# Ledger of designs, part 48: designed miniproteins, single chains, continued (3)

Each design is a single chain, and the fold is of that chain. pLDDT is the mean over its residues in the fold that is shown.

## One batch from the design tools (miniprotein)

Design m9762
Fold by ESMFold2-Fast:
Structure m9762 (fold): chain A 58 residues (1-58)
Amino acid sequence: SEAEELQAEAREALAAAKTQEEKNAVGRRYSARLIELGLSVDEADALVTRAAVEAPGA
């Protein structure tokens, strides 16, 4: 639930990001938050990558 909410927020934040640097910063931020919730690095990276692919303008 919380991981799914963070993935949805990451998608919106990635859609709002205008530069690749901003997108990278958002990705790092949400990956770190997912890891803090108990996800592995691979699981966090997979969810953030999925959010980036599904974001409008990706």
Scores: mean pLDDT 78

Design m9763
Fold by ESMFold2-Fast:
Structure m9763 (fold): chain A 82 residues (1-82)
Amino acid sequence: ADPKKIEAETLIALAEIGIAILKTVSQRKPLPDEAKKLLEEAENLVRRAQEALDSGNYDEAIKLAEEAIKKVREAGKVFDES
């Protein structure tokens, strides 16, 4: 097994879980526009990370997934403060 591939897959999964949690919580209260934009950016980054993973570019997949997780975290903070 390739350790970087496992790391990339794990980080992508964590970003997807974070997105799913925010979408679920938003059913109780609509997302502010800023949080919605951050969530859309995170979804785009997850897609790009998956494409990098599928192409064997594990370093790029890891970087994109980490950025997606950061956007999810920022969206969560904006949502909590709203």
Scores: mean pLDDT 87

Design m9765
Fold by ESMFold2-Fast:
Structure m9765 (fold): chain A 65 residues (1-65)
Amino acid sequence: SMEKKLEEVKEKLLEEMKKAEKEKEELEKKYGKEEVEAWLEVYEALKNESVEEVLAKIREIAARS
């Protein structure tokens, strides 16, 4: 049934969210919050942009440091 499928999806999402939260906390503890935020900005650029655009974003972030 659709209800069972939605329940399975919810469980998987909760597991993924818990793992992501733990990993984010670990990375923030190891590298610092600003560093993790900079990496997330690069990751968002990587999803929809060329290598040249990603490199430009990295240069921009480095200039802020």
Scores: mean pLDDT 70

Design m9766
Fold by ESMFold2-Fast:
Structure m9766 (fold): chain A 55 residues (1-55)
Amino acid sequence: MDAEEALARAEEALAAGDAETAARYAKQSVVEALHRGDEATAARGAEVGRRAAEL
């Protein structure tokens, strides 16, 4: 799964109130983004993960 796909799934789960799924995909988006050197997508994934922790 690429970083952008994982981020999209994380954002969808966050919007649905599914904290567990949002956190899981957010972490995956950060890992994949960092592997590609995409710091912007990694930062966005980290933000989604932080917001999922507050649900």
Scores: mean pLDDT 83

Design m9767
Fold by ESMFold2-Fast:
Structure m9767 (fold): chain A 100 residues (1-100)
Amino acid sequence: DLEREILAAILEIAGAVFLVSAKHEKDPELAKKNREAAEALHGLAQAIVDGDVDAARKYREEVLKKLEEMAKLSDPETAEFIKRLAESVKRLADEALALV
């Protein structure tokens, strides 16, 4: 399904953004959380492409948890960006799961 593949690609792009952020993050704990969020986003995207609903639900929850943890460790501007991204990830994952 083309729509499901496009939604998965958007989640992969979000993961790539977190990997770039990790490379420039001076706080090692925040850098680690950015890498963990990227890994979970990749897992979510792959589960969506594969039509694995159980795996997609698991990775969706993991992504949202990692984003919440990062928001708590971030400055207010970055925390607001992360919160908006979490809302977008939730919507994209829910739309993709409706297509499975």
Scores: mean pLDDT 82

Design m9768
Fold by ESMFold2-Fast:
Structure m9768 (fold): chain A 59 residues (1-59)
Amino acid sequence: SDEELVESLIKLADKYEKEGKFDAAIRVYEEAIRLAEQAGMTDLAEKARKRLEEVKKKS
């Protein structure tokens, strides 16, 4: 489902962030946000946006 895909992208981006791969994490979070917004998944979109902002502060 779209929800499972978005959650998988968020987990992948979280993994990249933990590995210090901030550019990769940013791109994957942005993709997760885009897909969540297209599917009307507002809670998942906000979750991904908050994580994206946290990663931007570290990079």
Scores: mean pLDDT 86

Design m9769
Fold by ESMFold2-Fast:
Structure m9769 (fold): chain A 79 residues (1-79)
Amino acid sequence: MSKEELEAEVELAMLKIELAILKLIAPKASEEEIPELIKRLEELIERAEELAKKYPQLKEETEELIEEARELIEELKEK
């Protein structure tokens, strides 16, 4: 594993932590907070997609992260 691959895996781990935090916040979010949470989830998806493009070996894990983030966006929109 190269240093650049390790840095990419750390970035993915940080994205997973951010998604976990957003999942904890989302059920308690007020209607005023929902647009900000959706924006944060969309930015997380964009970062995950860029990571998958640069590091195809992380594609499976980034696709799972993107799917979970999209599911949370849909849940927030249905409130």
Scores: mean pLDDT 83

Design m9770
Fold by ESMFold2-Fast:
Structure m9770 (fold): chain A 91 residues (1-91)
Amino acid sequence: MEEVREEVRRLLEEAVRAALEGRLEEAAELVAEAGRLAAEALFEEGKITTAIGVRLLAIGVELDILASKDPEEAARLVREFGEVVLEAMEE
């Protein structure tokens, strides 16, 4: 879990940077990958409902990032997603 959680954190940090630079499609793709890895790790731990929730949240955040009007809003969406996902991956 910890190695996957560290990779998820790295992807989310890259997503924040991409969002702040106005690369919204890249930020959305990084959120998608982070959500996929987090959901897979949670599923392997038997946290099936949490895994489904994380994957659905990632899809919603991806769409919100692509619909965002400015880089600061997109970065905020990534940070809020990251807080929820990284906490879900803690014991």
Scores: mean pLDDT 85

Design m9771
Fold by ESMFold2-Fast:
Structure m9771 (fold): chain A 90 residues (1-90)
Amino acid sequence: KFEELLEKLEELRKKAREEGSREAFEEARKEMLKLIEEFEKEEPLTEEQKEEVEEFLKKWEEEFEVIEETARKLREIGDEIDKKLAEEKA
């Protein structure tokens, strides 16, 4: 049933948030899309249900963008630290 789909999507979201990593968010997004596709194969979503799923995915995509930007900034900081450490040892 559609409610079970939403519950599974929310569980994936919670699990990704608990890990708090870019990888966790990326993996959760892939699993969410797969669950939606599998559900649609058994019963097509109504227009209202499609709107609800699209809204959930839009909110998730916005959250994922923030995580991606944070991961990119952390990578830049890590690279700077590595360069300074190499300079001090050389």
Scores: mean pLDDT 75

Design m9772
Fold by ESMFold2-Fast:
Structure m9772 (fold): chain A 71 residues (1-71)
Amino acid sequence: SMAERLRRQGELYDSMGDYLTAGSLYERAGELTPDPEEAAELYEKASESYEKSGDFEKSERFRKRAEELRR
């Protein structure tokens, strides 16, 4: 699926230290993932990658979105 492809791309960019691109890819993968638990995990990955990139506003946004999905 497109979500799986985006997640794999995010993992690749994360491994290369391109955390900003990885965060964006995990974010998009989460948006396309219909299962709330799987989407929450992807948003947690996006949050972590954005934090590592220094984008603390996006990190907090996606951390909260992941929490909401596990409600």
Scores: mean pLDDT 89

Design m9773
Fold by ESMFold2-Fast:
Structure m9773 (fold): chain A 72 residues (1-72)
Amino acid sequence: DEVLEEVSKLVVEALKLEGIEASVENIKEILSKLKSVEEQIKYLEELLKLLSSEESKELIEKAIEILKELLK
């Protein structure tokens, strides 16, 4: 899914800023295993709480907003 690809790229970039190595494929697989868009948003909101830099938080917030658009 194109949306899940874009969201996963933002998550990987945010994690990289925090010193965490991840791949787009790995994050995409994690998100795809979640039952719904609502669960994917919840996962990202929990991840957001663990981030320290403002730039990484902004990337995750952008990913959350992309997923929220799917619910409209």
Scores: mean pLDDT 84

Design m9774
Fold by ESMFold2-Fast:
Structure m9774 (fold): chain A 74 residues (1-74)
Amino acid sequence: MSTEAANLAVAGDILLAHGDYRGAAGSYEKALEIDPKDKYILEGLKRAYEHLASLGDTEAARKLEEVQKRLEEL
C-alpha cells in the first residue's frame, strides 16, 4: 500500500487495540480512500465494523456487508 494508507492503517490498528472502534473505522476508511483494494485495510475495517455492529450500530452493520463483499472480490 502507499505510505499514507499504511500510516492510516497503523493508526487504525492502534485505535482498535485501545478499544476506540469508531476512531479505528475512521482511520481505516481514510486508508481505503487511498488504497481501495488493500486486503489488510479491508480486514482491519471489517474488525472495526464487527465491533461497532455488535454494540448496536446499524450503519456499521450495513458497511460490514459491503467490506465483506469487497474482501470476497480480492
Scores: mean pLDDT 84

Design m9775
Fold by ESMFold2-Fast:
Structure m9775 (fold): chain A 55 residues (1-55)
Amino acid sequence: SPLELVREISDLPEEHLEEVLREAEVLAKAFGYKEIRKGHIELAITIVEIDLAAK
């Protein structure tokens, strides 16, 4: 599942993995994909890390 892939490649705490998945879904849709790809998850991790650092 996409959430399991997030767990495999993310160093973020469990509580933030769902936020990464939500962001990856938005990115996949924005790039015209029907399915979440690894690249969408990697970009989503970066976005979530930036958002967390800003707060």
Scores: mean pLDDT 78

Design m9776
Fold by ESMFold2-Fast:
Structure m9776 (fold): chain A 60 residues (1-60)
Amino acid sequence: SAMREELLRKAERLARALLEAGVPEEVIIKYITKELSQLVSEEEAREIAEEAVRRVLEER
């Protein structure tokens, strides 16, 4: 749980920077998923990436 929260916060910061740079949402999700897959399963990494991007888009 604590590790998932830390990864989610890191994913949110990365997603925010990439969205501001004009990178498409689907590319951001794929990129963050690959980065996080080194620490957690690809399935969990994808869930975190999708949640992070969704949360950042809601802040806009």
Scores: mean pLDDT 84

Design m9777
Fold by ESMFold2-Fast:
Structure m9777 (fold): chain A 90 residues (1-90)
Amino acid sequence: LKEADELLKKAQEYGEKAIEAEKKGDLETAIKYAEKAVKYAKEASELLNSPIIAANAYYLLAQIYEKAGDLEKAEKYKKLAEELEKKAEE
């Protein structure tokens, strides 16, 4: 579906921006971009019935929160990613 392809492209674009911001040490900007990547990845995941898409975005967000020192949010999003990964194995 065209809509799902557009959402996947946005998720990838924001994911790449999050990684670039993280490399520059701008963790606040990295978190904002990773949250947008999760938003679009979730929407694409629902349209494509592919929970692994959302899982991958949550793993990225969790990693960035861990680097930012927010271990509570890092654990929260890692658990969400693990739950979605288990659904993908079904």
Scores: mean pLDDT 86

Design m9778
Fold by ESMFold2-Fast:
Structure m9778 (fold): chain A 67 residues (1-67)
Amino acid sequence: LEELVKEYEEALKAGDTGRESRVLAELIRTATPEELEKYGKALARLKRGAEAARATGAGGGLFYVEK
């Protein structure tokens, strides 16, 4: 599961939205509800970081997470 989180982070850094969506879907299907609660916060933080990086770089895609 942590391997999926790392792959998600790599996808965010690369700006590969297809890979990001695929990894996120796999993580949701694989993770238990307890793990989703823990990783949900980490994933939200990673998305925010990627959004900030894109905004300061070239005005790339938007990464908005609710909550």
Scores: mean pLDDT 66

Design m9779
Fold by ESMFold2-Fast:
Structure m9779 (fold): chain A 81 residues (1-81)
Amino acid sequence: MLSPEEQRIIDETLLRMSAALEAALPQLTPAQAAEAIAKARELVRELMERAEQAKSVEELRKIAEEILAEFEAFLAQLLAA
């Protein structure tokens, strides 16, 4: 079961991912928006799975930053196309 600090890290990461998606959506085609939403759902599932297996708060912070960075990089690729 996740600690309150681990839950806070997850919640903050989900809010940051949501903000990045909302900022990108007006600049995306409908097809790109669908890809972005699908990627967000995939990464949220990965974050939740890896969070349950994390051995420390520091490991969870690294996982969360990796997930967010991957999502931001994906959005940047869509915006550059």
Scores: mean pLDDT 86

Design m9780
Fold by ESMFold2-Fast:
Structure m9780 (fold): chain A 56 residues (1-56)
Amino acid sequence: GSMMEEKIEEIERLAVRGHVLKDEALLQEAIKKAEELGDEKLAENIRRALQVLKTQ
């Protein structure tokens, strides 16, 4: 894939790890990286995952 696809995959792996480990800091880092990449849809999806974790 392109460098952009590789960065998206890295962010997705970070978000999955944060979700599995219940690690809010990893989810926040994934959100920050998605925002820096300009992928607002990816950032919003990860923010919703973080919100669900906080409300469990």
Scores: mean pLDDT 83

Design m9781
Fold by ESMFold2-Fast:
Structure m9781 (fold): chain A 120 residues (1-120)
Amino acid sequence: SVTTKTKTQTRTATLAAAGDTAHLVTPSRMRLRAGETATVTVSVTNLSDGAVEVTASAAMPGAVGSASGTVAGGATTTLTVVLDTPAARDGDVVGSTISVTALTPVSTVTLQVTTTWTAR
């Protein structure tokens, strides 16, 4: 028997010098019914001395969502992105990618979330 590990979350980050960090707060795996709303929460910490505007965006086939906020210097904020799951047949599995962009031009974090839609 062969046991394969399934990666449920991939993080790609441009190394920012002490500027900003982003973390996925919601689980990296979601199980939803077709037509349910997917809610993804991302925590963003601003390690700079000045306020920055940050945006979290998420996309999957047929749906896009975004949320934005201002994070004061040294503070953490939580961004919630809402995606309406597209109409799908029972057992369809759709992946979504969440990109979090801190307004410092060098800080981009991309997180992948695997979402499963079932009719039950």
Scores: mean pLDDT 56

Design m9782
Fold by ESMFold2-Fast:
Structure m9782 (fold): chain A 103 residues (1-103)
Amino acid sequence: AMEEEIRRLIEEANKLKNEASKLQDEGVELLTRMAADPRATPEDRKLAGEAVKEFGKAKNLADQAIKEAPVDLERARTLLNQAKKELEHGKSLLDEARARMEA
């Protein structure tokens, strides 16, 4: 039913917001470590900074999906799918930044 689909979407979006928030905090912590590490290049910092921005975008899109879900479920699905793409891109960037710091 429509109400069940709305509930599931809101639950998924909230889960994504929580994951993105944790990853954003991890990215900020990595940037703080990079500021004190002479091995960190401008490129390393850029990757970590871009990851933080992508997690921020994912959180904002997921929040918009939650607000849209009871009004326009299809738009909410589009927003949540965009949030998922931003989250995955942010994860990829964060993983690359971490790998460069460990090399």
Scores: mean pLDDT 89

Design m9784
Fold by ESMFold2-Fast:
Structure m9784 (fold): chain A 80 residues (1-80)
Amino acid sequence: MEEEIEHLEALIEEFEEAKDWKGVAKAYLALGKLYLKKKDYDKAIEYYEKAIKAAEKAGDKETVEEGKKNLEEAKKKKEE
């Protein structure tokens, strides 16, 4: 899991340099899902919000909707 997080962080940096906002969005979505599994809801929320912003820049409406659903779930789990 930690190796997966490190790999995704490096991948995000590459996508940002390439201005591949769709890649950035998908990588942030994956990172949010990993932190959700770790029950680190604050980081999961943060990464889902970043994924939504990147997806909006990319015009990827499908990833925006997925990010919003995952964000709502993470917020509910934080509050229980």
Scores: mean pLDDT 84

Design m9785
Fold by ESMFold2-Fast:
Structure m9785 (fold): chain A 66 residues (1-66)
Amino acid sequence: MEELIKKAVKAAEAGDYETATEYLVEMAKSLGLEAGKKLVKRIVEKYGAKGAQAVADSFKAQAEMD
């Protein structure tokens, strides 16, 4: 799980927002969560690496609340 977050953040830092979005969607699936690919992509495009980290942190928090 942490490895997917690390890969997503690094992809976003490199400006590869599509790859970052794919890693975040994969993370959501691994946690049993539904993630809108379009919404995740918009957040990552707008906020870059910080957006990718925030999305990942949100998915972790949501999974731990169950």
Scores: mean pLDDT 80

Design m9786
Fold by ESMFold2-Fast:
Structure m9786 (fold): chain A 58 residues (1-58)
Amino acid sequence: MKSEKEKLLEEIEELLKKIIEEKNNDPTVVEYMKDVLEKAKKASLESLKQMLESLKDY
């Protein structure tokens, strides 16, 4: 079973992939995705929710 944190990470990864596709695989966006994903892996559950909300506003 996936934890709530794992589900949020999966949702963040999916949003980052969509953003990259919409930006035609721009290298700057790819680097941004890598940074956000690394931060997300180390983040608390509350921080993950805030990151997801921020990405949805993209």
Scores: mean pLDDT 76

Design m9787
Fold by ESMFold2-Fast:
Structure m9787 (fold): chain A 56 residues (1-56)
Amino acid sequence: SEMRRLMAEVAPEGAAAARAEMARLDAEAPPEPVAVQIGRVMRALAAPYDEAAARA
């Protein structure tokens, strides 16, 4: 299915973005609550899916 193919293509982008955000937080150690930091990582993970959906 087209959707399955699209998800497989986008998943590596989301994973890479989430890892980059985690690395940034580890390096900078901002005084944000952990829940806020988790939210940032989750949004980074989801962003490529939202962009792919907008292009469809």
Scores: mean pLDDT 69

Design m9788
Fold by ESMFold2-Fast:
Structure m9788 (fold): chain A 67 residues (1-67)
Amino acid sequence: SSAELSEEAREFFERMYEELKKAKTNEEVLELMRKHENSSREEALALTGAVLLWIGDQIQKELEAKR
């Protein structure tokens, strides 16, 4: 099916998302992204997806804290 990630890309996504949850600053997130910026297309998409999911989580937490 179109837009489906390979098993390797899914594992990479999960690993990157786990690393992102450990990040304490936006600078650490940007460093992680830059480190993998030009790896492979699938890996880049997986990392981007993980970052977007993590950013969404952070925004949601901020909104809940603000109310």
Scores: mean pLDDT 74

Design m9789
Fold by ESMFold2-Fast:
Structure m9789 (fold): chain A 66 residues (1-66)
Amino acid sequence: GAFKVGDVATALYDFTAATAAELSLNAGDVVRVVAVVDDTWVQATNLSTGETGLVPLEYLEVTGTV
């Protein structure tokens, strides 16, 4: 897929978690991909908050890999 474990991505849009399994994002937040779940969702860690959860792939733009 377009995303891989270890990718660093920037949130393109605000996302509000609807469940405890999801990660809330503000536009411009930087996340690290920790798992690619499917073609719609990744599990990512918000590098500003340290929180981990599911986010929609379409809300993210890959900016690097570390």
Scores: mean pLDDT 79

Design m9790
Fold by ESMFold2-Fast:
Structure m9790 (fold): chain A 94 residues (1-94)
Amino acid sequence: SVIEEFRKLIVEAGKKVEEIKKKLAAGELTEEEARKKVREVVDKLLAKAEELMKKASKEEQEKIKEALKRFITTVANEFDEKEYKEKYLSKIDK
């Protein structure tokens, strides 16, 4: 299903963010390098999710959008990315 395909995308994106957080905590990345890598993960997730939503039902699209908003809000808050949070949330509702 579209929801199961999306679930795999969100899990993979989450794993990449956790790896970035781990490297940041270990001093292997600067805060700015971590933010850049997180933005790249979110951009790829949004692009793949947008493509997936083209074949999704109205109800599936709503569930995907809500899960994306939740993921982006959490990640943006953890990396102090208020501007990117607002930009990404705006894109989801278009």
Scores: mean pLDDT 83

Design m9791
Fold by ESMFold2-Fast:
Structure m9791 (fold): chain A 62 residues (1-62)
Amino acid sequence: SAAERIAQARRNLALAEELLAQGQPVAALVGAKEAIRLSRGIDPELEARAREVERRALEALR
């Protein structure tokens, strides 16, 4: 269901934010991309937040 997908997206985003804070940008990037995939077309605010984490993870890999 859409509700289950959004709940999973929130869990993936929370883990991605935590991994980024711990200095694990590759793992954070994977989590952020999954959160984008799960929220896309359903929750634009959650998608935008996940894309921000993706951008921060990519910047940390430069």
Scores: mean pLDDT 89

Design m9792
Fold by ESMFold2-Fast:
Structure m9792 (fold): chain A 112 residues (1-112)
Amino acid sequence: MSEAAKEARELGEKAVEAIKAGDIEKAKEYLEEMLKLVEENPDDVDAVRAAAEGLTRAAMEALRLGNKEAAQVVLDSSVRLEKLAIEKKLPFEVIVLAGVAVLTAAVAVVFS
């Protein structure tokens, strides 16, 4: 795994922990840092995959807590990642993983 992929994974984990703590502003900050990292390294497929997996976990945590504000932040971030994956013509598997993050976050927004 690349250094960018490791950092993306760690930022995703920090975002999940911030959501668990109810610190939505801090979660938003970690997700923004993660998205900037993958936007700067779009050819790093492992980093984009780590970001998609982190967003899916964050969406599931927002849904578990019933936190609609957290779910909306994760949805906005997931849409941005999906757009990046499509525009950069990343492998189909990565586009699907980012799409799963979008769908999971959308479900979290509706049912939170």
Scores: mean pLDDT 88

Design m9793
Fold by ESMFold2-Fast:
Structure m9793 (fold): chain A 63 residues (1-63)
Amino acid sequence: GKRIGVGAGETEELARKAAELGLEQGADEAIVLPGATQEEALAVAQELTARGHEAGVSGVGRR
């Protein structure tokens, strides 16, 4: 599996910034979830972990 950073934020810009932080922290890939809640980002990370990846929320864009 790969290391995957899940970036969530209220806007695309905030979600992308969170995903970029995941890449800086050593993630192999990042997923951008614009408009996603922290709970939705965690659900995506859990699904990726179940598929054999090391996935986590790499930050949430704050309002």
Scores: mean pLDDT 76

Design m9794
Fold by ESMFold2-Fast:
Structure m9794 (fold): chain A 94 residues (1-94)
Amino acid sequence: SGDLPKELELFSKGVKLYREGKYDEAVKYFEEAIKASPKPTPLMLDWLGRAYEKAGDLEKAKKYYEEAIKVARPVNPTLAKDMEKRLKEVKEKL
């Protein structure tokens, strides 16, 4: 844990909070992880979208899923497809 870059430590804390059902807190940690990252990964953006979805902020969930999909498509097509499914579910709730 002490050997992780700041952004990965913040991201890890966000995942833990998300798994504990503390979605608003998870959002804050994922946002700080993304701010600390010179180039956020599709995975970081996907988790932020998931945290916003669970917190009930469907407009922000949609925004971050769309951003994550754009970044994921050239590097991880499987993750992009999984996020497209989540984006569709969010759009159906809006």
Scores: mean pLDDT 86

Design m9795
Fold by ESMFold2-Fast:
Structure m9795 (fold): chain A 55 residues (1-55)
Amino acid sequence: SEEVQKKIRELVETWIKLKKLDPSLFPKILEELLKKYKPGMSDIELTELIDEIAS
């Protein structure tokens, strides 16, 4: 859904800013996160996935 995609994008943007990562990583992290996303995942589960992908 559009709401879920918007939420995911905002979480990735926030995480990149918080960790002071290169903004060019945004599309790669977003693509991998969307591939691994499952309906019903919590915000905690999403942030753990972002951390895993960006590590």
Scores: mean pLDDT 76

Design m9796
Fold by ESMFold2-Fast:
Structure m9796 (fold): chain A 107 residues (1-107)
Amino acid sequence: DIEKKLKEHQELVEKSSTPKERALLEEALKNPDMSFDELQELIARAYGLSVGTVSRIINANDEEFQRIVAESKDAATVRFIAATGAAYKAGSSVPNAIISGIGVRNG
């Protein structure tokens, strides 16, 4: 089941995802029931950020989000993190939230 889902997601996102995004998706597929806190810790570890920074990006209102993007040297990563968190809060599974984040960063 996990191997089949990994292959399906790899085929769909391989051209559009970064190596870090693929690694996060693989971890999410191994533990799709991970908590929101565990997801934030996983993103923080992958990008060398504090959990507080990840939480701030995910919980930012539109005005704060635009400031974070403008001040960031990696606006694409900020967009990925925010979109992943928004999708999770909207009721997406952790793997689907990460795929949504990849889509927003690439679009």
Scores: mean pLDDT 78

Design m9797
Fold by ESMFold2-Fast:
Structure m9797 (fold): chain A 74 residues (1-74)
Amino acid sequence: GLEEAQKAVEKAKEEGEKLIEEGRKLIEEGKITEGVGLILRGVGLEVDGMIHVRRLYREGKISEEQARELLATL
């Protein structure tokens, strides 16, 4: 339920932010294609987190307030 959603969102944020940070570092080192690729993957993880929260809300597994809080975390 909610606890599993919180863990999934936290993991998506942590892994997504790490990929975005690594991608930005590669861009600063002149590796533009590789860096943009990592940023897109990181953003994709955060988008997947949002899709997961939307699904749980639609299935009635979390409240509107809980969904808003989880989305604000991303």
Scores: mean pLDDT 86

Design m9798
Fold by ESMFold2-Fast:
Structure m9798 (fold): chain A 77 residues (1-77)
Amino acid sequence: SKLEKAKEEIEKIKKKMLEELKKAKTLEEMREILEKSGKEIVELAKKYNLPAEEIQKYLDELMEEANKVYEELKAKE
């Protein structure tokens, strides 16, 4: 199904983002990773004609993971 294919591609983007976020040492690097990952999710959503609610769910999940990394970096600053 379209949703299953989109889910698989989104999981790949999420996994790559998490690996890159773990290696990020600055807020600048984190912002670049988030911007790139967010754009990839939006482009994928357009390709598979995903409903806005599914897009928002995946963006919220990315933001949640990013906030965890942000708090860790902020604590060191």
Scores: mean pLDDT 77

